# Ledger of designs, part 31: designed miniproteins, single chains, continued (4)

Each design is a single chain, and the fold is of that chain. pLDDT is the mean over its residues in the fold that is shown.

## One batch from the design tools (miniprotein)

Design m13124
Fold by ESMFold2-Fast:
Structure m13124 (fold): chain A 90 residues (1-90)
Amino acid sequence: MGKEKAEEGIAKAEEGMKLGLEAAKLGADAGNRKALILGIAGALAGIGGLFEAEILKKQGKYEEAGRKGEEGGEIGKELGEEGKKLTEAS
């Protein structure tokens, strides 16, 4: 069912956004500017993927919605994880 692919992509975008926001908070708390910037960038990537996925889902383009959500979520996760590692390396 096509809608499930869109929902899966949306869930991944939400996860990427959450991880980016967590990294941003950790960077702010640690005074680590690079970690903060990476966390913000990750959160924005997740938000962008979520927004694109929701628009495509409304258009009935469920596979494209899934892919766009996954793209944003993967970038958000990667940047969020990198930001978290920087707070540990300080």
Scores: mean pLDDT 85

Design m13125
Fold by ESMFold2-Fast:
Structure m13125 (fold): chain A 73 residues (1-73)
Amino acid sequence: AAARAALRRLGERLGLSPEEVAAVEAEVAALEAENLAALAKVDAEDTSIEAATRATAEALRRIGDLLDRILAR
């Protein structure tokens, strides 16, 4: 299960509508694809695990920002 599944579960607990959960899932899926592309780049160029770690941390921050926006509504 991806971060998207965790957000769906959290959204259900927070009483988000199915439409809101679907919108969050779509944005998280895009962030996961971005993170996977960064990991593939590390494998292709040289072993800069630091770059992959930064990409993952950025994706998590964006997910947090997304949750903050939803909770502020």
Scores: mean pLDDT 67

Design m13126
Fold by ESMFold2-Fast:
Structure m13126 (fold): chain A 75 residues (1-75)
Amino acid sequence: SLKELEEKLKKLPFDERVELIDEIRKKAIETGDLEMLKFADKKHGEILVEVENLNKEDVEKAVEEVLKELEEEKK
């Protein structure tokens, strides 16, 4: 079930999620399951967004710390 795979992906750490998505893709190709292939493609896209958001949060934190330091120097 695609729903069971989605729930499993939500519980896995990043590295294991990437491995599971790759395994789903391989199985979809072997079985000719277009729905499973589309599901794997969608989940791969979600992983890319997660990586981008993680990098964005790190950058936003660094910028916020610099802005606080500059504001304190003006006092």
Scores: mean pLDDT 75

Design m13127
Fold by ESMFold2-Fast:
Structure m13127 (fold): chain A 65 residues (1-65)
Amino acid sequence: TLSLDVKEALSIFDRDKDGTLDAAEQEEMLKWFDQDGDGTISEKERAAFLRVFAPNATDEEIAFL
């Protein structure tokens, strides 16, 4: 479902590489998505993050995540 590029990008925040994101890792990811600091993750912010770390991800993959 997710491309390898997207999985690799997400693994950067999974510091212990156990496949589970703890609260601190989730907060780190949220900071990357919440670029305007309003506590809400917009589709635009999410797409921008994924495009940076997974440049080969298609618009369809980004929309599905």
Scores: mean pLDDT 58

Design m13128
Fold by ESMFold2-Fast:
Structure m13128 (fold): chain A 71 residues (1-71)
Amino acid sequence: DEDLEAVIEAMRKAAKLLAEGKVEEAAEVIIETLRAHPESEAALELAERFARALTDPALQQRVLDAIEAAR
């Protein structure tokens, strides 16, 4: 499934950015993936899991807003 492959690629890219301390850039990757695949349950689940792991409330709200827009 091409949608699932895109989500897996986004996970890998976000994980690499997080390892480099680029948390905001990682969030942008997740948000872009959700916008590109708004009907993908895998993309929504990824975004929700990522948002729960965030400690910055402003960045967390940006991800939650993207999740709400996709629903």
Scores: mean pLDDT 78

Design m13129
Fold by ESMFold2-Fast:
Structure m13129 (fold): chain A 70 residues (1-70)
Amino acid sequence: MKVDFSSLSKELGREYVLRISEVTLELMKATVLYKAGELSEEEYEERVKELEEREEKIEKEILERNEKEK
């Protein structure tokens, strides 16, 4: 599910941004390494899958906490 950032509290919004930014930085790093030939296609796909799972976990956790704080 897409997180509605505008409905989050300041604290949850900050935590969400920090955690998603970390995932985004790791994805950018993996993409740069892949394009530079430092990662194989298989290694890149594995890294992307791990990051997608991490993003889903973050979104679920933030949404569950936001629902309880409403």
Scores: mean pLDDT 78

Design m13130
Fold by ESMFold2-Fast:
Structure m13130 (fold): chain A 74 residues (1-74)
Amino acid sequence: SLREELAALPLDVLRDIANGLVTLIRQRAEEMGDEEALAEAKRLQDRVDSATTKEGVIAVIEEALALLQRLEAA
């Protein structure tokens, strides 16, 4: 499962993945003029920056992937 695969990665790699996803979401939201998605990207970034556990970062990655899927489906 995605969660099991992510849990095998070190925290620094998980942070890099989360930051990459948030950056991509922000770029897509800016291109679409989606202010709600921009606000959500900022909240996800704040959560990545404050997360000290793998579980915390994985939760952000899962939410970021769901948001990105919604943006790409629009």
Scores: mean pLDDT 86

Design m13131
Fold by ESMFold2-Fast:
Structure m13131 (fold): chain A 85 residues (1-85)
Amino acid sequence: MKAEEALSPEELERVEELAKKAEEALKAGDEETAQKLLDEALKIALEAVEKVDPELAEKLRKLYELYKKGVSQEEYQKMVEELLK
């Protein structure tokens, strides 16, 4: 299942709005604002996916936590490979 199918119309609209604003912030060089917007969008998507596909939500949650903790790109990549095995 795709994450988009797990979201209600309101949740999907909110995630799309946040993702669009994050892209605009990145183009403007405002990385801090872009990161905050992406974090909010990911949180909404993760909560929605957990309702319909808990296994996928668990994998995405672990990747999100690693990303937020600022682990090295090498460690993050290894974890992605293990979780998507």
Scores: mean pLDDT 69

Design m13132
Fold by ESMFold2-Fast:
Structure m13132 (fold): chain A 111 residues (1-111)
Amino acid sequence: APARAFLVIGNETGPHASLSNVGFAAPVDEYDALMRELAARLAAGEPVSDLVTHPAAAKLARAMGEKGLPGFAGQNVTPALLEKSIELLRKYGEELGLEEEAEKLIAWLKA
C-alpha cells in the first residue's frame, strides 16, 4: 500500500484547543504539507476546520468533538503502525457509532 496517514482532532485542551474538529487523511507527502499548513494557520489565527481530505476523517473529528474527546492519529508506514491505527479506528468507530466511517478509513489505509 502507498504510505498514508490521518489526523482526527475533536476537542483539544491547553495550547492545542484551536485544533478542535480537524480531520484529514492523505498520502504521507501531502499529510506533511497539511501539517505545515495547519501550523501556519494556527500561527496566523486562521480557521483550520476546512483542512479535510477524507469525509470519514471529518465525521470522526466532529463526533469526537461532540463527545469532548481529544483525538487520535494513524498511519500505514509499518505493519505495526497499521495494526495500531486499525485498533484505534475500530475502538472509536464503535464508541462514536461511526463503524462505517472507521471501516472506510481502514480500507483507505490498506489500499
Scores: mean pLDDT 75

Design m13133
Fold by ESMFold2-Fast:
Structure m13133 (fold): chain A 79 residues (1-79)
Amino acid sequence: DAVAAARAALADAEARAKTAANDAAALRAESEKAAAELEAQDKAKGEENRKVAERAVALIEGRTAAAVEAARARYEALL
């Protein structure tokens, strides 16, 4: 039914958000390691690399949060 479909969509959106958050955390960890290596050679390049990674993580988190919010609103409207 519509309620079950909306609940499944919300659960799927939340699962995708968790996967994206894990991927973003892994990207951040790898970028921090790479930035530390670069910083040993060129401190400015290491800092710049960290900022690029932080921006990428923020974009992923923002998009997944918006998708979860939309799915939750649809589910709640059916209750």
Scores: mean pLDDT 80

Design m13134
Fold by ESMFold2-Fast:
Structure m13134 (fold): chain A 94 residues (1-94)
Amino acid sequence: APPPLSPEEQEVARWIAERLIRIGDLVDKEIDIFNRLKNGEITLEQAFEELEKIVEELSKDNDKAVIYRSLARFAKRQGLDELAERFEKLADEA
C-alpha cells in the first residue's frame, strides 16, 4: 500500500482540490448557460451577459484571453457560431 500523505502533502492536495471544486462549479454554470441558450430558454445577449460573469470570476486567477478562447471553443462545439465569434474577438483584444 502507498504510504499516507505527509501534512505538507495534504496541504498541497487540499489547495488543488479547492481550486478544482471552484473550477468545476464554474464549468457546470457554463454548461447550464449553453444548454439554456440551445433550448431557446435565454437569448444570445442573456447568455453572453451570464458567461461574462463567469469570465470575471475566473479572471481573478487566470488570463482573460485564455478564458475567452476556451469559451469560443465550447460555443463552436455546441453549434453556437455567433457566440463563438464574439468570444474569439474578445480573446484577440485581451
Scores: mean pLDDT 75

Design m13135
Fold by ESMFold2-Fast:
Structure m13135 (fold): chain A 72 residues (1-72)
Amino acid sequence: MSPLERGLADAEALLEAGDYESALRLAEDVARAAPPGSPERARAWEIAAKAYEGLGDREKAEEARKKALEDR
């Protein structure tokens, strides 16, 4: 498993556990490390959007969703 795939799996596990702050941090770290236009970067922003929704930050969730779409 690549470091990016491992980071995405760990971020998803944190999201499922309700640890939105840790999920967000890890997803953003993966998004920064992943190449622009990559599926890994798109998935990282999707996880970040869900984490922001869990934290109640609707504006940042929408921004993260737009970033995910740019990478698809």
Scores: mean pLDDT 83

Design m13136
Fold by ESMFold2-Fast:
Structure m13136 (fold): chain A 62 residues (1-62)
Amino acid sequence: DILKVTPESEKIARRIEEALEKDGPEAAQRLLQELYDKGVPVEVLTAAENLLLQRRAERRRA
């Protein structure tokens, strides 16, 4: 698959979510910046951020 956007964005979202849970929002933002600096496509990062927003909504419930 040339596209491979969804699998990559999901894995990245999980990594960011773990950082968010363990080290907080600043660590999550730093991880996003590092991924961007390493050349991860913007579409993948945007999809990961959207997944992260969904996770924040779930956490709000708890």
Scores: mean pLDDT 70

Design m13137
Fold by ESMFold2-Fast:
Structure m13137 (fold): chain A 70 residues (1-70)
Amino acid sequence: MEELIKKAEEELEKLYEEVAPKLSKENQEKLRELRRLTIEKIREYKLSEEQIKEVLEAFKEQVEELLKKD
């Protein structure tokens, strides 16, 4: 579980670093908040491997939406 959580956090951080420079200031703040909430959800709710994959996928979808709007 700890390894899966660590991997998820690293994936979220990499996505943030790659995408944030492509976004407006406003959408960078939204992305930071989404990342924070996603990490919190994974850690506090002790999500299963499948649930972690689902929240990572949702985060990626939200990233794509932000990129389309900029």
Scores: mean pLDDT 77

Design m13138
Fold by ESMFold2-Fast:
Parts: C-alpha cells; sequence; structure tokens
Structure m13138 (fold): chain A 52 residues (1-52)
C-alpha cells in the first residue's frame, strides 16, 4: 500500500521530498495533477505522524 511504502522510505532515512518523488513515481503514473497534489498531502500527513 501507499502507507506501507511511505513508512518503509521514512525508516530508510529518505527526506520528505525524496519520499514524495518515489511514491508519485510508483503510484502516480495514471493520476491527474490534482490527484498527485492530494497524494502529496497524504504523504505529508503520514510523515508528520511518523515524526511524533
Amino acid sequence: SIKDYVKKLYEEGKSLGEIIYEVTEKFGKNMSPGEIKKLEEEIRKLIEELEK
């Protein structure tokens, strides 16, 4: 899942920008620009929760 992949990249020490890039490359191929923006917002929220 997207959540599991974000968590894996975060645990590997990837930056927010690297995680967004890798997740959008893997999951964003068929997404509109608006869907990509929503995906980026979801990634930011997931990382914020992991940083607590």
Scores: mean pLDDT 80

Design m13139
Fold by ESMFold2-Fast:
Structure m13139 (fold): chain A 91 residues (1-91)
Amino acid sequence: SNTKLALLLGVHLIAAASEVEVNRRMAEKFNAPEEVKERIKRLEKEVEELKREYKEADLNDKEKLEELLKRALEVAEEAAKLEKELLAKIR
Protein backbone atom coordinates (compact mmCIF):
# COMPACT_ATOMS: atom_id res chain seq x y z
CA SER A 1 0.00 0.00 0.00
CA ASN A 2 1.06 3.63 -0.45
CA THR A 3 0.90 4.06 3.36
CA LYS A 4 3.49 1.29 3.82
CA LEU A 5 5.66 2.87 1.08
CA ALA A 6 5.43 6.28 2.82
CA LEU A 7 6.40 4.70 6.17
CA LEU A 8 9.33 2.88 4.55
CA LEU A 9 10.42 6.19 2.96
CA GLY A 10 10.24 7.90 6.38
CA VAL A 11 12.42 5.21 7.98
CA HIS A 12 15.05 5.37 5.21
CA LEU A 13 15.02 9.19 5.27
CA ILE A 14 15.73 9.13 9.04
CA ALA A 15 18.55 6.61 8.43
CA ALA A 16 20.07 8.75 5.63
CA ALA A 17 19.86 11.93 7.76
CA SER A 18 21.55 10.11 10.68
CA GLU A 19 24.44 8.86 8.48
CA VAL A 20 25.01 12.38 7.08
CA GLU A 21 25.01 13.80 10.66
CA VAL A 22 27.65 11.21 11.73
CA ASN A 23 29.83 12.24 8.75
CA ARG A 24 29.44 15.95 9.65
CA ARG A 25 30.51 15.31 13.27
CA MET A 26 33.50 13.19 12.19
CA ALA A 27 34.61 15.80 9.63
CA GLU A 28 34.41 18.57 12.30
CA LYS A 29 36.23 16.51 14.98
CA PHE A 30 39.10 15.49 12.65
CA ASN A 31 39.20 18.79 10.68
CA ALA A 32 38.56 17.10 7.34
CA PRO A 33 39.64 18.78 4.04
CA GLU A 34 37.30 21.44 2.58
CA GLU A 35 36.42 19.12 -0.36
CA VAL A 36 35.02 16.57 2.14
CA LYS A 37 33.14 19.27 4.09
CA GLU A 38 31.58 20.53 0.81
CA ARG A 39 30.46 16.96 -0.07
CA ILE A 40 28.80 16.69 3.37
CA LYS A 41 27.05 20.08 2.87
CA ARG A 42 25.66 18.82 -0.48
CA LEU A 43 24.29 15.69 1.25
CA GLU A 44 22.78 17.84 4.04
CA LYS A 45 21.01 20.02 1.42
CA GLU A 46 19.61 16.90 -0.33
CA VAL A 47 18.36 15.54 3.05
CA GLU A 48 16.59 18.86 3.80
CA GLU A 49 15.02 18.85 0.29
CA LEU A 50 13.89 15.22 0.76
CA LYS A 51 12.36 16.08 4.17
CA ARG A 52 10.47 19.01 2.58
CA GLU A 53 9.22 16.88 -0.36
CA TYR A 54 8.25 14.02 2.01
CA LYS A 55 6.17 16.43 4.15
CA GLU A 56 4.44 17.77 1.00
CA ALA A 57 4.04 14.34 -0.68
CA ASP A 58 0.65 13.14 -1.91
CA LEU A 59 0.23 9.60 -0.52
CA ASN A 60 -1.72 8.69 -3.71
CA ASP A 61 1.34 9.50 -5.88
CA LYS A 62 3.09 6.11 -5.76
CA GLU A 63 5.63 7.15 -8.43
CA LYS A 64 6.67 10.23 -6.39
CA LEU A 65 7.02 8.15 -3.19
CA GLU A 66 9.20 5.61 -5.07
CA GLU A 67 11.35 8.47 -6.48
CA LEU A 68 11.84 9.92 -2.98
CA LEU A 69 12.72 6.47 -1.57
CA LYS A 70 15.32 5.95 -4.33
CA ARG A 71 16.84 9.38 -3.56
CA ALA A 72 16.93 8.64 0.20
CA LEU A 73 18.72 5.33 -0.49
CA GLU A 74 21.21 7.12 -2.80
CA VAL A 75 21.98 9.67 -0.03
CA ALA A 76 22.54 6.81 2.46
CA GLU A 77 24.89 5.06 -0.03
CA GLU A 78 26.92 8.26 -0.64
CA ALA A 79 27.09 8.95 3.13
CA ALA A 80 28.32 5.38 3.80
CA LYS A 81 30.97 5.75 1.06
CA LEU A 82 32.07 9.10 2.52
CA GLU A 83 32.29 7.60 6.04
CA LYS A 84 34.59 4.84 4.69
CA GLU A 85 36.79 7.50 3.00
CA LEU A 86 36.89 9.58 6.24
CA LEU A 87 37.86 6.55 8.35
CA ALA A 88 40.67 5.68 5.88
CA LYS A 89 42.14 9.23 6.24
CA ILE A 90 42.07 9.26 10.08
CA ARG A 91 45.26 8.00 11.77
Scores: mean pLDDT 86

Design m13140
Fold by ESMFold2-Fast:
Structure m13140 (fold): chain A 61 residues (1-61)
Amino acid sequence: TAAILATAMELFARHGLDNTSLAAIARAAGVSVGAAGRVLRRHRDRILAIEEYVRKHGALV
């Protein structure tokens, strides 16, 4: 649950949104692609905020 989001954010920070796949997040978190997708969809506002930040700054930090 929380570990899936933390893994997604870590991958976004290191590789950017464009280079981070749902399958990569699922593999890194040790869950199914379906479980990763469900968690990310439930937190779409947070994901959109990350996307907005990356768009403005070119990367997380």
Scores: mean pLDDT 68

Design m13141
Fold by ESMFold2-Fast:
Structure m13141 (fold): chain A 95 residues (1-95)
Amino acid sequence: SHMEAKRQDLLEKAHKTLEEVEKLFKEVSNYAEEKGDIKSLILAQFLYLSVKAGILLLERAVERGAPLSRIEELWKQVERDVENFKKFAEELKKK
């Protein structure tokens, strides 16, 4: 029961993170497009898709009853990808 509660908590965090990242992606894409920065626009798409793919893998792991350790590993990867995207967004605004 405790392990299952933790799986559901991580799944909820993943869904909330996806909503936040979708908002950030729209903001970053609009900013890059307004500047005509096609390279940053392509990189933003790549970083967004990496986060989305990680969340999809986490969802599938939960559905398939994967060990909690595996779900936690996937969540740590999602957190790293999100941090990379946020750093990219901050650097883009400085240019």
Scores: mean pLDDT 87

Design m13142
Fold by ESMFold2-Fast:
Structure m13142 (fold): chain A 80 residues (1-80)
Amino acid sequence: SPRERLKALIDEVEAKIDELEANRDTLSGRERFLVELARTIVEGARKYLEEHPDLPEEELQDLIDVLERIKATLDSIAAR
């Protein structure tokens, strides 16, 4: 379901953030900023999902799209 995919994606993004933070000294100032911004967004998405148990499928897909873009950005940072 979209809700199950969104929960899995939140966990995937959080794991990637933790990986990057463990290697913080290898990151540029811009990359550190992007990791901190990603953490704020993923924490906000988790809270929003918890506060709205009956989110419409369209809104679930919008959150998935945002988090997939964030994950792609973090994956790009990790690949450098």
Scores: mean pLDDT 88

Design m13143
Fold by ESMFold2-Fast:
Structure m13143 (fold): chain A 82 residues (1-82)
Amino acid sequence: GPEEAVRLAEELKKLLEEGATGAEIEEVLNRIAALLGEPPLPKITDIDSLVEALERLLAAAEAAGLKELAAILREILNKLLG
């Protein structure tokens, strides 16, 4: 549900702060994608693929009206880009 997606986004934020591997990040992102009804994401190999995945999930969260999830995803994107 929406609460699970928010929890996963907070987990993603923590993994990124801790310098987690691309595989760990990819697992959490794909779990969020599944909850949003999105197809599986491409493999996360660099910052550009991570940003693309996050932008796609943000668009899906906004389209679904999931404001809390969208806010966390925007925060993660802002930290990666700024």
Scores: mean pLDDT 84

Design m13144
Fold by ESMFold2-Fast:
Formats: C-alpha cells, structure tokens, sequence
Structure m13144 (fold): chain A 92 residues (1-92)
C-alpha cells in the first residue's frame, strides 16, 4: 500500500515528487529507492538511476536491484558492466 503511491507518481513521470517522498518518508527502503532509480532510467537519466540503485544495494542486495543496475548500464552502452551486474543477480 505505501509503495503504491510512489509507483503511481513514478509512472506519471513526477520524479521530483517521487524523490521528495522517498527521501522524506522512505530513505532506507531499498524498494522505494529502486523505484526512484527506475523513474530516472525512464527519463534517460542513467547516472542518477545508478546512484539510487547503488543506495538500494547498500541496504539490501537483491536480484531485482542487480538487474536494475544491469539495465541502466546496458542503456548507457556499457555492456561489460551490464553483464557483471546480471551475473551477480544470478549468483544471489
């Protein structure tokens, strides 16, 4: 229920509102941070997406976060880095 509002705002492209909500209400929630990263990824802000995925990873390394990092690097054209993160997702 709580993460639903963040996902809804992210789907609407309201990234500034998503960022404020995540930072104020869910700063240590790895899923909220991953959703914020996904929102930046959809806007082509790959470096910002990676920063939030890395924050999520520091809290709780999950296969989903590793796959999100792989997608961001792949969209940046860094295929080697993308493959490294995909391998980590499979080994978890």
Amino acid sequence: VKLFAIRLLANQGKIDEVKKLVEEEFPDDPEALRILGDAYLKQGKFEEAIKYYEKALEINPTPKIYRSLAEAYRKMGDVEKAEEWEKKAEEL
Scores: mean pLDDT 81

Design m13145
Fold by ESMFold2-Fast:
Structure m13145 (fold): chain A 60 residues (1-60)
Amino acid sequence: SDMEAVIKAREAALTALKNGQSKEQAFEAARDAALKSGLTEEKAEKYAFNALQVAEILLK
């Protein structure tokens, strides 16, 4: 489901940033998580972008 993809993308972005990876690496991790959840490339990129923004806010 799209909701499951959102959760997995956010977890991937948070994990990457927590481990000291760059924003670019966090975006790629979130995108990969969304793709593995069955989303198209276009939706995966959109969800990854939103996941990265949420992860950055949560880590303030």
Scores: mean pLDDT 84

Design m13146
Fold by ESMFold2-Fast:
Structure m13146 (fold): chain A 73 residues (1-73)
Amino acid sequence: MKPKIITPVEAALALREGYELIDERVADSQEEVEKIIKEFEKKGADLVSIFREGDKYVVLAFKKNKNAKPKKL
């Protein structure tokens, strides 16, 4: 499933809505950002947030946290 690209503000809201940060990467180029997004897709990320920090890109992957109570059978 393709992860949805979101803003850093939307990422902060997603954490409150039960999404969990599953990975964080730093990229030096837009080509590397695209490669990282494909890796996050393979990991089952639901959301990806990208922001610039100077000449670098910070790429964050989020996945919906299923609040499942452990039940026997």
Scores: mean pLDDT 76

Design m13147
Fold by ESMFold2-Fast:
Structure m13147 (fold): chain A 88 residues (1-88)
Amino acid sequence: MEELVKQFEADIERLEAQLDRLEAYVDSKKELTPEERLWIETELALIAMQAAVGLNIAKRLGLPEEIIKRYEELLDRAFALSRRVREK
């Protein structure tokens, strides 16, 4: 259990770091170019896919609720940032 939980925590931390970097980039820009928007949307789609896969596996394995909630929070953050990018 502990080793498996650590692996999922590492995956979540990696995805959080990627999302934090994208959020910082979007916040640093007054306006986004079409190329920047496409790049960010592509990266967000990949983060969302990885978080969704991680969430599904975590649920199937009966991992702690805290791990499940962190994946759900990642998905919510990715979708929120996607909406912000479309507004710029």
Scores: mean pLDDT 87

Design m13148
Fold by ESMFold2-Fast:
Order: sequence, then C-alpha cells, then structure tokens
Structure m13148 (fold): chain A 88 residues (1-88)
Amino acid sequence: MLSEEELQEAIDRFEQSLEGLEREVAALVARHGQLSPETRETYLRGLDVGEQMLAQLEAQAQGHPALQARIAELRARLAALKERLLAL
C-alpha cells in the first residue's frame, strides 16, 4: 500500500498529466480542430486507464479526507474532458 506521502505524489503526478491533456484538448477546440475516430478512440482509452488509476488511488485514500476531495475533483475534471472529446 502507498504511504500518505507516496499517495500525494501519485495524485500530484496524475493532476499534472491531466492538466497537460486538458490544455491540449482546449487548444484543439480553440482552433476548431476535429478528431479522427481513431485519434478520439486513443484519447478515450487513455482516459479509461486514468479512471482505473483514480479508483486505485481512491481506495488507498480512505481515512484521508483532503486526498479524497482532490481525487473527486480530478474524477470530475476527467469526466468533463471525456465529454469534450466525445463532442469533437
């Protein structure tokens, strides 16, 4: 099991990766870009892996309310990003 410090570092790394992807998708939307079905499928598959990672982190964040709140926020952001990708 991850320590609280290792769990926080894992959440920080996840947030950095998600922020990068959010910026990439926002830039694509801003330039009125379209995703091919193949490219969209690749992004959605990556987000599904992210959902699995967040589920593992959430299970280990039991008893850590601040970390649970951060994971919930990241899950909401990931869901919003998935909706944006499906609209492209």
Scores: mean pLDDT 82

Design m13149
Fold by ESMFold2-Fast:
Structure m13149 (fold): chain A 95 residues (1-95)
Amino acid sequence: MEKVEKLIEETKRLAERVAEAMYEFFRWVNEQWKGEPLTDEQLREGALGVAEGIATALANIAAKKYNLSPEEKQKIIDAAREAVREAVDRAHARA
């Protein structure tokens, strides 16, 4: 695999793990919440937002470390964001 393809696969794996962990964390927070509980939609949206943010941060770190072009960086971000959506959707479907 080319350098960028390797970075895409690595970032996707990390982002998926973070997305699953964030979904479980928000479910746990919802269970501990003493106020009005979050709806399933709010829980999913919250986990997605945090996980997408982390995926973008990982892509930014990779771009700085490996001197990636803006186009290469965007490819990593797009791939990571897609992987995050899929991971959150899978976790949500299991709930």
Scores: mean pLDDT 76

Design m13150
Fold by ESMFold2-Fast:
Structure m13150 (fold): chain A 64 residues (1-64)
Amino acid sequence: SPEYRVKLAEEAVKISPNNPAAYLALGLAYKESGDIERAKEYFQKALEIDPSNELAKKLLAELE
């Protein structure tokens, strides 16, 4: 379920707070649950950690 995916992604961020992939997973989970504002926030956090992350750039562009 989308709610369970958010919980799993939150756990990933807690374990690896500086891993851009963890923030991408959390952003995708929020996007799937319909929370577009939080999805954008976490994709942007992934880009702050790794500015070269093409997936984060693409996902942000899709939500703008």
Scores: mean pLDDT 84

Design m13151
Fold by ESMFold2-Fast:
Structure m13151 (fold): chain A 55 residues (1-55)
Amino acid sequence: SSMLEKQKQEIEQTRKNGLKFVDDVGKKMPPSQQPQIDQARENVLKGIDTVEKSL
């Protein structure tokens, strides 16, 4: 259980880092590119969710 808890913590940290990266890039992009940023955010969330569910 301690190993699974550590893996979940690493996954959560990866989620936070990925979302922060997307947000930081998004702040620099014009409104016309925001749909691409929204898609990138969704891809991060779906990818992390898939990995977490595989534990």
Scores: mean pLDDT 84

Design m13152
Fold by ESMFold2-Fast:
Structure m13152 (fold): chain A 63 residues (1-63)
Amino acid sequence: SPLDKLTEEQAIDLARSIKRTLERHPDDEEQREQAKRFAEELKKSKNPKVQEIADELIRLLEE
């Protein structure tokens, strides 16, 4: 997966970008589905900080 090559900082920046998009366009189904895919990929990371960010995204999508 392309996300396997991201640094911790890049993964955090990506997650923040996704959060901002969801906050601005909460009813955008395409953005929600994209965010779900990114969160699931980030959750596969061996880095606990990246896993925490993935869990935050999943929680936001369930609100």
Scores: mean pLDDT 75

Design m13153
Fold by ESMFold2-Fast:
Structure m13153 (fold): chain A 67 residues (1-67)
Amino acid sequence: MEELRRKAIEYFAKGQRAYDDGNYEEAVKYFGEAARLAREAGDEDLARTAQRNKEVAELKLKGEKVP
């Protein structure tokens, strides 16, 4: 449980860095993994936060690729 939660936090941090760098595709991937791992760990707050950040990154991709 704790190891999964720590991995979720690590992927969340990677997603934030990718997002800040404008790598929205990578951000979606990392936030998606963070949400999955957080859910597996039973950390619903982290899972919800990671899922929201994933959705924001997906909107950035759609806004840039689909006018």
Scores: mean pLDDT 81

Design m13154
Fold by ESMFold2-Fast:
Structure m13154 (fold): chain A 88 residues (1-88)
Amino acid sequence: MAEKSRKIAEELARLQKELHSGKLTVEEAAQEAVDAYAKVYGIELSEEERQELIRLLKAAFEAHLAKDSEASIRHFMEVERILLEKVA
């Protein structure tokens, strides 16, 4: 579990850096983050679940760019809560 949390934290840090440098759009960062979460936790997502997680991650990255750290953290925590409930 700790190893999976570390891997996702490293991936999110990379995405935030690329977003800040202009290499990724918010939409692209959200899509890559959902794919990273699904891969690291070994979760199969329905299309509806994937779209909801993309929406939450877009909000998280938009808050990050707006320097609203509290909102950004809340959205990332909600994504992790949803995903961890699905871990077998």
Scores: mean pLDDT 80

Design m13155
Fold by ESMFold2-Fast:
Structure m13155 (fold): chain A 65 residues (1-65)
Amino acid sequence: SLRERARELMRTLTSDQLGVLLQLRLGVSPERASEVGRLHHEGRYDEALDLLSDEEIARLVELLS
């Protein structure tokens, strides 16, 4: 699934790299990107993905594939 692929790809990025990508390429707010980055840093990938819409998850997979 796209969610499983996004989880796999997120593991290849640092939290800072993910935060920059979310803000600059997906237009995610700084506040939401920061929260996603925090959850990612803590290894809480499913909770991080829960903060993103299905459209944002699909675009993240496209950018990283």
Scores: mean pLDDT 87

Design m13156
Fold by ESMFold2-Fast:
Structure m13156 (fold): chain A 81 residues (1-81)
Amino acid sequence: KEELIKEAEKILDEAVARITELGNQGGKVDAEARRKAREHPEKADEYLAEAQSKIDQLQTERDKYVEEARKKAEEFLKEAE
């Protein structure tokens, strides 16, 4: 049962690392879009809309990893019961 708890912890640690990476990617997308918007105000709406779409995709991917990690951790903890 101890081994199942350790495996659940490993899954959560890996999910945290992936979530952090996706967050970093989103931050870069936002920063780049804001820089382009400042250089080309006439296209600012387009750059910001494209960035928001990419950020939404990254957030969806993040939410998917969180949900998958939660389910896997719950399965391991339930098996330990």
Scores: mean pLDDT 77

Design m13157
Fold by ESMFold2-Fast:
Structure m13157 (fold): chain A 73 residues (1-73)
Amino acid sequence: SPELEATKLAARALGELTAAELYIRQGKLEEARREIERAKELLEELKELLGEDHPVVKSLEKRIEELEKELKE
């Protein structure tokens, strides 16, 4: 089921972003960047399954944007 696959991908993306938030708080910026990059890959798969306007996709995009702002040089 595409819906079940989307649910699994969303859960994985949320896990990666939660790990990234923790790494940022610990000052582990390289580890945080790796987790964000993994989340971005999962988000691209989610966009194909759900569409770019889906609330889950938009929520993950916003969270990625917020974390990337914390990592800007």
Scores: mean pLDDT 86

Design m13158
Fold by ESMFold2-Fast:
Structure m13158 (fold): chain A 55 residues (1-55)
Amino acid sequence: SANQELNKRMEEAMNETVRAIKAGDDEAYKQAAEELVELSRERQKRHDAVIAKLK
């Protein structure tokens, strides 16, 4: 499902932040953190759309 794909992308971004921290790669960390923020916004948008259809 689309929600499962979103969850996988969030897990990948979280793993990338850990990798970047271990490597001392500040640029990769910033990119992964920004992706997590964007994925969180997408998750909220999908939640709101579901609620709108039920009401």
Scores: mean pLDDT 80

Design m13160
Fold by ESMFold2-Fast:
Structure m13160 (fold): chain A 62 residues (1-62)
Amino acid sequence: GYDLSDPLEALKAAEAAIAAGDTPENLEKALKAANNYTKEAYGLEVGEAGIESIREAIREAS
């Protein structure tokens, strides 16, 4: 699978899950991993944008 410690990989995991019709729980797990990484790093703009995209994906799946 994807390396969820990397916010870009977490975003790609969420995109793949959406495309495959994966569960909202898996999308939420990817979001959690991306959030944790972004907090630890430096608040990377691309990481935060990825988190926002994952949130929107989860909301759409709900």
Scores: mean pLDDT 58

